# Designed miniproteins, single chains, continued (2), part 54

Each design is a single chain, and the fold is of that chain. pLDDT is the mean over its residues in the fold that is shown.

## One batch from the design tools (miniprotein)

Design m5870
Fold by ESMFold2-Fast:
Formats: C-alpha cells, structure tokens, sequence
Structure m5870 (fold): chain A 88 residues (1-88)
C-alpha cells in the first residue's frame, strides 16, 4: 500500500515536471488518473470504500471532499508518512 502510493506520487511529480516543460492534454489526463488512484488508496486505508471517481475536475473535487473527511485518520497519516519515506 505505501509502496503503491509512493510509486503513484512519484509518477505524478514526474508528469508535472514534463507538463511544465511540454504541456499536453495526455499528460493532464494521466495526472488526473494518478490523483484519483492515490485518493482511492487513502480512502481504503481509512476503511472507506471509494465511490466511482472519474479522472475529471468534478471527480477530483469529490475525491478532495472525501479525503478532507479522513485526513486526520491515523491509518491515512501513517500511509502518507510511509509513502514519503519511500520516496525521500
């Protein structure tokens, strides 16, 4: 779980760097898909079954609202800390 969050987070950072240098709709779409997958992993860590989340602005806004509700969950905090340790 932490390894997956770390991997997806690293891919998202690399896509952001590529987008800054050469913007494309394909990179934006890939970044939105990665963000949704990260959100689903964090929700599952909190014991919440993720709803259907689309890789769109509306889907990301919904994911943000759900993540805000579980941001102080100890399991979510632990998963984020472990993922950060795996990257740097």
Amino acid sequence: MAEEVARLGQELLELGKQYRENPSKELEERAKRLAVEIAKLLLRAAGVEPPELEPTEEGLARADELLLAVRDDPAVQKLLAEAQALVK
Scores: mean pLDDT 77

Design m5871
Fold by ESMFold2-Fast:
Structure m5871 (fold): chain A 72 residues (1-72)
Amino acid sequence: MRLELDILYSMARMGYNIAKKYEEKDIDFIELTLKTAEEALRLAEEIGAPEEVLKDLREIIKELKELLEEAK
């Protein structure tokens, strides 16, 4: 689970940075990144990850949801 969390967390963070910076919003990409971040948060909660990781994932999810609303 820790390796899987690290992978999902890294993917969510990278996807978020790309989605936030890219002027043209790719809805499919944002949705995929959001699902990845939500899965990472679920795993982090299950294993009792540090609060800093949980806060970062919650912020990423919030920002991705805002970007998705803007794109639709």
Scores: mean pLDDT 79

Design m5872
Fold by ESMFold2-Fast:
Structure m5872 (fold): chain A 67 residues (1-67)
Amino acid sequence: SLEELEREFEEIQKRADDLTRKLAALRKSPVVNEQELAALQEEMKALSKEYDELVARRKALEAELAG
């Protein structure tokens, strides 16, 4: 449903904000933790893929409603 889709977009936005805050904190640290940086980069890649999948699902639903 559209409501479920919008809820998933909200969750992705909150996760993106959390990752952005964590990345900013790591960059301000005098010691770079390479493992934490790599983990955050992997999470950001996964989040980007989930976002693209949600965009595709919304587009498909809108096309179905337009027909």
Scores: mean pLDDT 80

Design m5873
Fold by ESMFold2-Fast:
Structure m5873 (fold): chain A 71 residues (1-71)
Amino acid sequence: PTVTVTFDLPASDAPIEVEVYADGELVARTTTTASTLTVTLTLPPGTHRIEVLATTPDGYGQYSSRTVTVP
């Protein structure tokens, strides 16, 4: 099954490095100037933790997490 999750990103005047983790495994890495990131993941049925680490060019880090349940 697939799940789509959206995360808010920190404000930045330059591209932000974003890493996405599912259950502790790196599943996506990108850079963006957007204020949000939408990720579509293929996950087995069950409860999963999706984590986002966003790092600005000036060294500020932001962590966000969401728990998703896939039927």
Scores: mean pLDDT 80

Design m5874
Fold by ESMFold2-Fast:
Structure m5874 (fold): chain A 103 residues (1-103)
Amino acid sequence: LREEAVEKIDEAIRHLSEAYRASKDEEVKEQLREAIAHAALALLYLDEGKLDEAIKSLEEAIRHAEEALRLAREAGDEETVEQVEKAIEHLEEAIRIIKEIKE
């Protein structure tokens, strides 16, 4: 389960990075940088066995990704929208898996 959570976070970071490359909007890029940073921090917390901190960090990553998604939708940037939506899905899956580890 922990390895599955790491895999989902890694996939989310890949999609956020693709969105960062696709976007030409500095505000979107800033939100994506924050999302990537919080997702990466969650990997560190998982390695340390700090499951609650990992969940909180992933929730922060989702918050920043959702703001990037809102801005990208307003701009009509379909490529960035698709990548961010996939990233959010993987981050939500990671949280679900981590909650299963805690049970």
Scores: mean pLDDT 89

Design m5875
Fold by ESMFold2-Fast:
Structure m5875 (fold): chain A 67 residues (1-67)
Amino acid sequence: SMMREVGARAAQRAVNELHRRGIDVERAEVRVEGEEVTVTVTPVDPAKREEAQRIAERARREALEEA
């Protein structure tokens, strides 16, 4: 569906941004519920979880605005 594609783009954008910042990603997950998209990115370094979540949330908003 279109929302799954939005979620995939958001996850890829978040992973790319984290990699640019030198943050390795262990896992990236997308959940779609109707028109709601949740992107969860788990960094290898747990100290980076808060930063990763901020980046994932920004990527999610940007992908939704482009949809």
Scores: mean pLDDT 83

Design m5876
Fold by ESMFold2-Fast:
Structure m5876 (fold): chain A 66 residues (1-66)
Amino acid sequence: MEEKRKRAEEARKEAEDLNKQAEEYIKKAGESKSGEERTKYLSLAADKTRQAIQKEGEAEKLEEEL
């Protein structure tokens, strides 16, 4: 029980960190002077957001098994 709870908490923390990174990339995209640079940061933000969603799903599944 404790191991699954700890893993769920870690997955949620990872998701929060990934969402924070995505927000930083979105900010950089908005501050970008070129379309190419903007596209690069938006792609990185999307990638981090997808990873965060996956980690949130892992945490929810672990919590359901508790």
Scores: mean pLDDT 82

Design m5877
Fold by ESMFold2-Fast:
Structure m5877 (fold): chain A 85 residues (1-85)
Amino acid sequence: MVTVTPFVKNEYISGVVATSTDNNGTVTGGLNSKTGETYVGASGGVTSATLTVTPASAKKGETVTFTVTMTGSTTQTGTGTVTVK
């Protein structure tokens, strides 16, 4: 499971894609992606919302790479990794 939080007020996560790789760099396991939930920031400060991506068939100990797209006044992308527990 991968959880992502937006970083900027009035932006929302518009997509998350996760892939799993083994020790040889081969993609393993099935993965689900979800369009993120929208949020509107309150006046002042950064507002957060959480989007969860659940890998299907990813094995314990594998590394899951995720790509996050955030949409607001600009479109931003970021990547990260997590090890499946």
Scores: mean pLDDT 42

Design m5878
Fold by ESMFold2-Fast:
Structure m5878 (fold): chain A 72 residues (1-72)
Amino acid sequence: SEEEIKKLEEEIKKLMDEYRKKVDTFNAQIDAAKAAGDEASLKAAQETLNKYRKEMIDKIVELEKKLKELRD
């Protein structure tokens, strides 16, 4: 239905916006760790970003698949 399509589009948009903001936050942490020469914090921040990116990509793909099925 049109309502379901709109809800999914809004959910995807909100998720994309939150993803961008959190990626910016992780990049700021990575930059700060590099500037400080903190190799442990740098590695931790990179690993956290990689895990977060993977989870968010999987979630977005699932929602986009749902949206495509509704538009069929």
Scores: mean pLDDT 84

Design m5879
Fold by ESMFold2-Fast:
Structure m5879 (fold): chain A 61 residues (1-61)
Amino acid sequence: MREKLAEEVKEEAYRIALEFGVDEKTARAIGNMVAKAVLDGAEPERALEAARISAKWLAEQ
């Protein structure tokens, strides 16, 4: 159950990061980070919010 949730959040974070304009490698790293957070017990919404903040910050570099 949580593994499937982590996988879904990983894919969503990856798409969000690409939409903000970060490169593919960085987008994958963000996806992996949120997947690990969810596996460690973080709420998916909070993990995705962290991904949005990170992607936006990186896109502005």
Scores: mean pLDDT 80

Design m5880
Fold by ESMFold2-Fast:
Structure m5880 (fold): chain A 94 residues (1-94)
Amino acid sequence: MITLETSPSELSGKAGETITVTIKVSGNAKTVTVRLLDANGNLVSEQTVAVKPGETIEVSITLPAKAGTYTVTAIGTGTDGTAVGNDTTITVTA
């Protein structure tokens, strides 16, 4: 069974800065897709990273120019199907 743990649960940064989220991967995951969503659930950016079981990955995300509240969601896919990690809430300041 695939399990994803995303940390930290909350982050703050300035518009245009790059932040890092850490994702711990368990089970037979082959890829993790990381999505940045705005407060209305619109997709701002996504990236897909190849992973190995038991790997901890660091994913860099460039914060959007518009200040506000955003959510990072991680989705693992592999031989055993898909799993969704816990969300990270991002506060983007001007």
Scores: mean pLDDT 83

Design m5881
Fold by ESMFold2-Fast:
Structure m5881 (fold): chain A 66 residues (1-66)
Amino acid sequence: GEAEAIELLKSKGLSEEEARNIIAGIKYALQTNDEVVLKAAIAELRKLGLSEEEIKEIIEYARESI
């Protein structure tokens, strides 16, 4: 869920506040079916150095917490 996504982002060097903000944005995009916002969040995670598998895991954890 959300806690697992936060811990994964923190393991990549983000603060808890930064991790929570990213997850909140992903949850909002998923709840509103906003593909543009979701793609923007994915692009941001790639720039932070996350792998495609790690990005998928974060999205799944965020989806489970909706």
Scores: mean pLDDT 84

Design m5882
Fold by ESMFold2-Fast:
Structure m5882 (fold): chain A 57 residues (1-57)
Amino acid sequence: GVADARRAIAQAEKAIAAGDAAAGLSAFHEMVKEARRAGDDELEARGRELLARARTL
């Protein structure tokens, strides 16, 4: 749900900031699925941005 998506975003951002791209990628793949299912465009957009950034680490 949305709460799980928000928790995953925070976790992914911390992992990316720490340079742990693999953990970040795993976390927000799940987050994007939940946000999309909930229809939360802002959470989905945020997740897609984090995914793109993690892929370039």
Scores: mean pLDDT 71

Design m5883
Fold by ESMFold2-Fast:
Structure m5883 (fold): chain A 64 residues (1-64)
Amino acid sequence: SREAALAEELRALYAELAARYGTTVSADADGNHSAAATALAMEINRRSRPLADEMDAVRAEEAA
């Protein structure tokens, strides 16, 4: 279903961003971790919002 596809896309996005954060933190010898965490949180919000909005729209269409 469209919902299942969107859920998989969100899971893949979160997995990708978590892995990228781990790599970034490991590479940051000077401890700029808070900036990396903030940037990742903003990226998650930017990339997940349209997927969440689309899932809400799909649910509304299926309910109508």
Scores: mean pLDDT 70

Design m5884
Fold by ESMFold2-Fast:
Structure m5884 (fold): chain A 60 residues (1-60)
Amino acid sequence: SVREELEKEVERIVEEHKARAKELKASISDPFELTLALMRLMAETTDRILEAKRKAKELE
């Protein structure tokens, strides 16, 4: 179903977010720069989830 496909896509997006967050934590030693990078990553992840939900709504 559309809902099950959406749930799987969101899970994939969350897994990719966790992997990217781990890479940022390994690469950035400055806590302020790390915080800003993580905030940007969260915004990008949120946009991806919202786009997935929008596409799911088009399918009703």
Scores: mean pLDDT 85

Design m5885
Fold by ESMFold2-Fast:
Structure m5885 (fold): chain A 86 residues (1-86)
Amino acid sequence: SKGESELVISRMQTFREKMVDQLRKLGYSDKLIEKAAAILSEITELSRHLTPEQVDEMIETLEKAIGDGENLLRVLSEILEKVQES
């Protein structure tokens, strides 16, 4: 439904801002933050086809990875690949 797609995109956009803020507070480089934000923005555009439950699980996985920025980029890339194949 249109309402579910709007909710999914809104949640992803809110998480993107939170992720960027947290990565900056942890002292990660601007280059890493820009890469993470770019991948998440691409995932957000493609996430129109996901359920709210899938988005919640994705956000939880990404939140656990934020403390390790290199692992975060890997996890984001893996999620992007799966969403692109769907």
Scores: mean pLDDT 80

Design m5886
Fold by ESMFold2-Fast:
Structure m5886 (fold): chain A 91 residues (1-91)
Amino acid sequence: MARVRVRIRLEGGTEDQASAAAGYAAKAAMETPGVTEVRLTRLSKDEVELEIRAPTLEAAQRSGEKAMEAAIDAAKRFGVKATVELEVEPL
């Protein structure tokens, strides 16, 4: 079992844009094969956090990377600056 924490920091956006970015990231994460759980752990206009759980470290890492890509893509479409951090650990 492994987990990834995805922290998305947003500059100059709205709460609705943060919520949309969170939704795109969570969808991308859940669509990753082998992922067992995706949980939204924080949501504000400036910060979104997701926790992803998977049976393997590889699946967790892939899921986190897909979530990161989706969040950055959404932020670009909104004209908002986004910084994403991934914290990956075995459980």
Scores: mean pLDDT 85

Design m5887
Fold by ESMFold2-Fast:
Structure m5887 (fold): chain A 103 residues (1-103)
Amino acid sequence: NDYIKKLNEEIKKFIEEAKKQWEERLGLPVATVEARRAQLDKLQADYDKYIEEMKKLAEKSSNPEFKKRLQEEIDKIKAFLDYQKALVDRMLATAREREAAAA
């Protein structure tokens, strides 16, 4: 059990290092990362419209299970977008730091 726990901890560290290297390897200019952030903002706006339509469907539904499933899907999409925004914001911070160091 202790050996398996240590192995799982090493795997987690490896995955975290791989993610960090992947982010650093992208080496994208600030303008490119800002464009990606703007794309995510557009997706958020489209998502907000979608969530509003989903809420209207939930209000018209007499089925509590359907309302619960709709809310679960809304929560999943929100979590996904929040994750993507956090990732791009971190990339943007790294890109700005890199450009500042090069100036």
Scores: mean pLDDT 67

Design m5888
Fold by ESMFold2-Fast:
Structure m5888 (fold): chain A 100 residues (1-100)
Amino acid sequence: SGEEVVKEFKERLEELAEKAKEAKTVEEMREIMEEMIKLVEEALAKAKTLEEVKEIYDIVEEQFDKLLEVADEEQKKVILETRKKIRELLGKKADELEKS
């Protein structure tokens, strides 16, 4: 169900966010951010309603806000670039569902 998809997404994204807090290099941060993008793509492929997309959006925004509070300036750049890409993916999925 959609509720299970959102719950699993939240748990997996939180695990990646904790891993990101431990990243020592910009390269390590970039690899974790790529994993986050892939996780969002997988969750969006399973999302069937605008409510599910909004829940994914809210989870992403919360975790990225927390990461930005602890990241250095170089890490922040990668995080912000990733956030922008994720927002574009969310917007595209929302548009596809609205046309249905």
Scores: mean pLDDT 87

Design m5889
Fold by ESMFold2-Fast:
Structure m5889 (fold): chain A 100 residues (1-100)
Amino acid sequence: SEEKKKALEETKKAIETMLENPDLPVEEVEELLKKISENVAKLDEEELKKLLEYFTKLVRERMAELDATAPDRLKAAQRLTAVALQIIGAMFDGLLEKKK
């Protein structure tokens, strides 16, 4: 359906924005997490699988692109991991909401 395609595309864009901008203001992070949760609730199993594959690929690519020195690389990896966990949490919130 068109609504599901839009939900998948909006979720992908929100994930990209968060992973590319780990220093976003808290208000923008909360808005993006809410958008991810709301859109994930609209996805079926096939679209959720595509989203998870896309998310996993982006996280791996971003981790591979870390060019910082050893101390900075560890901090950058920690920030990326924290953002990835927030996204995972929002996706789970969306799945739980769908089953209510």
Scores: mean pLDDT 81

Design m5890
Fold by ESMFold2-Fast:
Structure m5890 (fold): chain A 99 residues (1-99)
Amino acid sequence: MDNERIIIPTKDLSESLKKLKVGDRVALKIVKPDGTEYVADGIVEEKNDEYIVIKLLSLPAPLKVGDIVYIAPNKFLLDIGGEKFEVVDENNVLKRIKS
């Protein structure tokens, strides 16, 4: 029941994700190291030149370092791939994966 947030460095955002504005909704898929996956919705809470903060609206389990997060502007784009990130610290900072 804690409000989970993710932080993405602006340099790691695709052109599609760079077009996001505060208040925009995003679709997310989280993949655990054991292969367990689940879908969540997010809202852009903060955006500046260094990072974007996305608040997760519904998350069945807390994020942990090593979790893979797929992000897309909408569910349709998420279903065809989305942008792939890894949780790299305990503050839920994400790093882009080029695969």
Scores: mean pLDDT 79

Design m5891
Fold by ESMFold2-Fast:
Structure m5891 (fold): chain A 55 residues (1-55)
Amino acid sequence: EKKKLVEEAKKIFEEGVRLSRELMKTTDEAEREKLVKEIKEKNDKLKAIMEELYS
């Protein structure tokens, strides 16, 4: 079970890195807001997985 959570965390982390790179290149406000929201969702999900792994 923990192995699956670790794999999911790795995937989410990689997606977050990709979105962060896009955010750094984006100057359009609407696109930045969308990317920030997606990054926050990934961070929230990653935090939940980490808490589950270490609880």
Scores: mean pLDDT 81

Design m5892
Fold by ESMFold2-Fast:
Structure m5892 (fold): chain A 88 residues (1-88)
Amino acid sequence: MTREEALKGAYAMGAIIGGLEYAGASSGVLGQFRGLAMTFIDGAAQLLGLDDAGRQELIDAFEDGYKDGYDNKLKVSDIARELADWMS
């Protein structure tokens, strides 16, 4: 995993959670998905040897994705394609 891939993954996870909240998902569901996203961010930061600033960049990418997803700027299909491309 590269730093660029980690940033894309964090953004995509944020966008999904934001989109789920826009669609009316419960706080319990949103909390579970946020927990999974934080597990990914912590794992990526550890794997890439990121310092606190590098980890914060992943959190910032996640929050940017969350805002874009919540504001309904992204189609669910576009988010799914981005995740599929990232996972391949």
Scores: mean pLDDT 79

Design m5893
Fold by ESMFold2-Fast:
Structure m5893 (fold): chain A 103 residues (1-103)
Amino acid sequence: SEEELLQKFAELLSTIKDPKVRELASRFFNLLLAAVHAQDKELAKELVEKFVEEVEKLSEEDQKLLFEVFRKMAEEALKLSSPEEQEMVEFMLKKFEELMKSS
């Protein structure tokens, strides 16, 4: 359910001690959820690209933490999503991994 997913996201966000880094993660994850519900692959792609761009401006430690949190959130989303929503989450995760490989 969406409520269960949001609870899991809150738990993962609580592992981020820096409030500025946590706020960045929270904003992008909420936007990515909206893109999944809208089934908008172009919006999802743009949001993942913007997320990676913003995260790359952070310290190496915070970059590693946010990328790990993003992967864990994607894993939880895949468990709790419909098959159509799962396709969107997998698309975003693949785009994220491609951007990380090229950075």
Scores: mean pLDDT 78

Design m5894
Fold by ESMFold2-Fast:
Parts: structure tokens; C-alpha cells; sequence
Structure m5894 (fold): chain A 84 residues (1-84)
């Protein structure tokens, strides 16, 4: 499935970007990134969503990107956050 390949590639790039910036990402945050992309058909925007989430983490002095940061980033991009 082409869509699954795009998700996998985006997740690999997100992990690489986080590593380069000295950030860790929780498993729940990565799962939420995929769920938001699926709900909004926004697969090509996943990396941009992560970049905003990483910036939200940095703003509060966190070295870990969590679900909270992803939710804030999604709202900034006008994306729907799935029900949890």
C-alpha cells in the first residue's frame, strides 16, 4: 500500500530529525502523528506537524516530544485531533 510506505518513510525521517536535534519522541506521540495524518488525509504534512511539535517541546524546555506537543502543533496547523 503506497500510503503505508509514505507513513513509514515519514516516521523514519521524523526519528532522524529528532535524533539530530537531541530530542526523544514518545511512542504515543508517534502514534498520534499517524492518527492525525490518517484523520485529515495529511500524510505529506506529517514532517511539518512533527517540526511544530518539536518547537512546542523546546518552548517549554522539554527534550522529549510528547502527545501534548503533537496536539498543540495539530491545532496550530488546523488539523483535527482524533478522539482518545
Amino acid sequence: DEKKKIIERNLEEIEERAKKEGLSVTKEALELLVEIAEKNDAYFEMIGLFDLAANEAKKEGSKTVTVKHVEKAAKLMGLEVPER
Scores: mean pLDDT 83

Design m5895
Fold by ESMFold2-Fast:
Structure m5895 (fold): chain A 70 residues (1-70)
Amino acid sequence: MIEEAKKAVKEAIKKGYVTITVEEKSDGTVKVTISSITKSNEVHTFGEFEFENLEEAEKLLKELAPLFNE
């Protein structure tokens, strides 16, 4: 999962402006969506990952943070 999310972020960076959306569902599960906004303002989704709770999603986001500091 973490390695797949890292790949999604790297691909999104190549295509445009990276967006990460964190959505808490009514059952307490959290969905993290990795997308890119192109120069034409189109949104492309590179990965969707579901977690049992916000703490697990936060761990993934912390692992992805270094990829944005290049």
Scores: mean pLDDT 77

Design m5896
Fold by ESMFold2-Fast:
Structure m5896 (fold): chain A 69 residues (1-69)
Amino acid sequence: MEIAPEVEERVRAEIRARLKAEGFTDEQADNVADAIVDLIRENPDLAEKLGLSPELVEEIRRAAKAAGN
């Protein structure tokens, strides 16, 4: 699935911020954020399960629906 680069960057930023607040290093936060973005590309519904903002979840779902057409 193709996620708009701006949406993908917001997902990374939100996850990185949460992980850094938990005491993860920049490198660890970056690696986890990248892995989660890859998982969302394979399963867009994971965005809801991860507790991302409602607008990001909606954007990801719309991208998945558009790619299916």
Scores: mean pLDDT 74

Design m5897
Fold by ESMFold2-Fast:
Structure m5897 (fold): chain A 94 residues (1-94)
Amino acid sequence: MEERIRELEERRRELEREAREFEEEVEREMEELNKRIAELEAKLKANPQDRKVWEELMELGVRELELAVRRVVFRREVERELEEIERELEELRR
């Protein structure tokens, strides 16, 4: 009983650590992406007919959306695993 409880608590801590590391990585990628978008927007304002700049902005916009979706999916999966661990811990403590 105590062995299994320790294993589940360790797994919970590991999952929480992995979730924090993932969120920090996504935050960094989003910041870099937003900085690049701002630079391209400035170029587009200087030359509104620059098709290449417009195409690059569209590509970065798609990447931003993909990253946002991956973040939501990962967060949902982590929440589900944490709920399963919590349920098993409650069962073992009774």
Scores: mean pLDDT 83

Design m5898
Fold by ESMFold2-Fast:
Structure m5898 (fold): chain A 75 residues (1-75)
Amino acid sequence: MKKIKATLVGADGSKEEVLVLADREINVGEVVEYELKGEIKKGIAMSSSKDKEVVVREMEAEVKELEEAVRRVMG
């Protein structure tokens, strides 16, 4: 398994360098695993590994934003 340098974009818009675990090229929209502070987390690739900068968004952030949006509309 290869470690690819990527920029993680958090729910708060923060940017942090992470290592994505991949055996091959990363495509936009793929679920990827990344290592942050010794933990393995899941995110969605926002850019291809062929781009100058690989960008990953937290999967947990996506779910939380959806739940928050529903809560704001309903109550």
Scores: mean pLDDT 69

Design m5899
Fold by ESMFold2-Fast:
Structure m5899 (fold): chain A 101 residues (1-101)
Amino acid sequence: AGDILRLIKDLENKVLNGTASEDEIKDSMSQIGSGVAQLEDSIKTALTDEMKAFLQDQLDIIKRRIDDLFNTIRDVYGPSVSQSGRDSFITSYERTKKRIA
């Protein structure tokens, strides 16, 4: 969870400054997508209801931050770059989900 939030913060800072390249956005979103898939697996395998609730809360925060980040990318770089980042996230997320399952 902490690693995903760090990746989001680092990318958000670069996007807000207009210093991120499209390739950096795609690479960061791929890593975030993989991390989300791994966090969802951690929720499924958690040993206690308290741990599941904690991880689910972290996932909900992360998903909201990701949506906010895609909106920020769209506003700064335009809809094409935002969609490219979203596609990279989804591709990595689905690939990681399939590998874990």
Scores: mean pLDDT 86

Design m5900
Fold by ESMFold2-Fast:
Structure m5900 (fold): chain A 55 residues (1-55)
Amino acid sequence: SAEEKKAAEEAGKYLAEGNSEKAQELLAPLTLGKSEDEADEIVAYAIEIANELIE
């Protein structure tokens, strides 16, 4: 959903800053109860955002 994508983007920003604890707090509720494929897509999106911000 749009809300999940927004939270994943915020998690990606925290990952880019090196704040993995905050990123994990944002990602945990998004992946809980989802399939492995869906959870992987959400995490991959956050990592993609982090990589774009890092360079």
Scores: mean pLDDT 77

Design m5901
Fold by ESMFold2-Fast:
Structure m5901 (fold): chain A 54 residues (1-54)
Amino acid sequence: SRRETLERGRDLLEEQIATMKEREKQEGPLSPEEQKLLKDYQDTLADIDEKLKS
């Protein structure tokens, strides 16, 4: 259950990160607020990946 919850969180964050990166490619540079949000998502994803290794 914990692993499944972490994997679901990982999938959602990966989708959000991919969407933001695609928007950056299509519409130009992300706003400062969007850049901070992207970093927060990437940091959270790294934390989830670390927990999945446990």
Scores: mean pLDDT 83

Design m5902
Fold by ESMFold2-Fast:
Parts: structure tokens; sequence; C-alpha cells
Structure m5902 (fold): chain A 80 residues (1-80)
């Protein structure tokens, strides 16, 4: 089902970003970045109508923004 595929893609991207962010800013920053990717992924999935390509492209952009901010010493905001 498209919902299961979207959820799997979002979780895979969230885990990757969490690991990368943790390597830059430590486990707390990793956890926050991963949660932000999950929240963003759910919103993107709803907005795109579960388009996996659009979800992937938008989450890759979110990843670049979050990791770029961390490298500048800016902590990701708390997830809602």
Amino acid sequence: MKEEEARKLIEEKARAVEREAAAIGGPEQGRRAGELVRVAGEEIAKETGLDLKEIQENLDRVRDLLLGALRRGIAPPAAP
C-alpha cells in the first residue's frame, strides 16, 4: 500500500538523518533531527498524496537543511 511505502521511506530517511546529525552534534541533536524528519515526512506525504518521489526529494532537502544548520552550530528546533 502507498501509505506503508511512504511510512517506510520516512522512517528510513529519519534514521539516516538521526545517525548523521548525532555524528555532528551528539545523540540529543540526532534524536531531534530524526523526529523533525518524521514530522516533515508525514506533512509532505499528505501534501503530495503519497507520491514517493516527491517525498524522497523533499526529505533529501530537509536533510541538507538540518545537517547544514548543525555544521554551523545551530541546533534543530524541538519537534512538536
Scores: mean pLDDT 79

Design m5903
Fold by ESMFold2-Fast:
Structure m5903 (fold): chain A 80 residues (1-80)
Amino acid sequence: KINLSDEQYERFKRSMEAKLLVAPESVPEQAKRKKILQLILDNFNKEDLNNLTVSKLQKIPGVGRKTAEEILKEIEEYSK
């Protein structure tokens, strides 16, 4: 289960924002990934992330089960 503190949520948010700024070139796969991460930041607050499921992530356009599971794992790493 994901149970982010305020500090863990802010760390996750800052890390995602930093990743969105890093690529200087348009690569289709990276652009798609960045768009998905931006949509997560725009649609999910701390409480949403604490109750995040694969099904909730799949509500984002373009996110399939496999992508949702990968994103969920990334977020869980920030809860450690």
Scores: mean pLDDT 71

Design m5904
Fold by ESMFold2-Fast:
Structure m5904 (fold): chain A 96 residues (1-96)
Amino acid sequence: MELVERAVELAKELFGEEAGKLAREALENATEEEKEYAVELLEALLNKDKEKLAEILHKKFGVEKEKARLYAELLILKVEKREEELKELLEKALKE
């Protein structure tokens, strides 16, 4: 799978259809390295791999080491919160 298509698929899994569209737009003019970094970041986020996320943020995006750890934790919490909110919305729709 091409890097852009992989990133779009991962973004859809994590944040839904609109996130997939935003990922495609963001990566349309990106370098191959930026596309690879985006895929690695999204895969680490999908796997909820806090250590890998912090490493990518620190080494590939230049975030200071302690801030990278904090941002990784916050990103995982955001994904988990969205998953729960989506589940609640689907349950409500099925009952109404």
Scores: mean pLDDT 76

Design m5905
Fold by ESMFold2-Fast:
Parts: sequence; C-alpha cells; structure tokens
Structure m5905 (fold): chain A 76 residues (1-76)
Amino acid sequence: NEKRIAWLKQLADKLKAAYDALKKEVDAEIERLREEARRNPERRDELEERIKLMQEGLDELQKLVTDAEEEAKKLE
C-alpha cells in the first residue's frame, strides 16, 4: 500500500502544479479580455460573462485539487 499512497501523493502534487500553471495562463487571459473590453465596449457583456466562467472553472479545479490532496493525506 505504500506504493499506492506514494502514487496518490505524486498525482496530487502534479494536479497542484498543473492548476498553478493553468491559473497563471487564465489570469493572463482574463487581463487580455479586460483590455479587449476597454477597446470594444460593445463586447463588454460577452467578455465579462467569459471572465466569470473562467473564474468559476478555476474555483472548481481548485476544489478538485484540494480534495485530491486531502484524500492522499488521509491514506497516511
């Protein structure tokens, strides 16, 4: 069972690293969309909805990462 616990911890670490990398990409895209909304006010509502969906997606992914980390720790 030590091998299974080690694998789950490694998986949780990889998920955390992937989340952190994705968050940086998404934060940069949100900033780009905010600049685009300033240049094209007619698209503001569309772009704000897109930003909201991206932020909600990050929140869901963060919860999955946290849940995976907690499950890995419970197996110690």
Scores: mean pLDDT 81

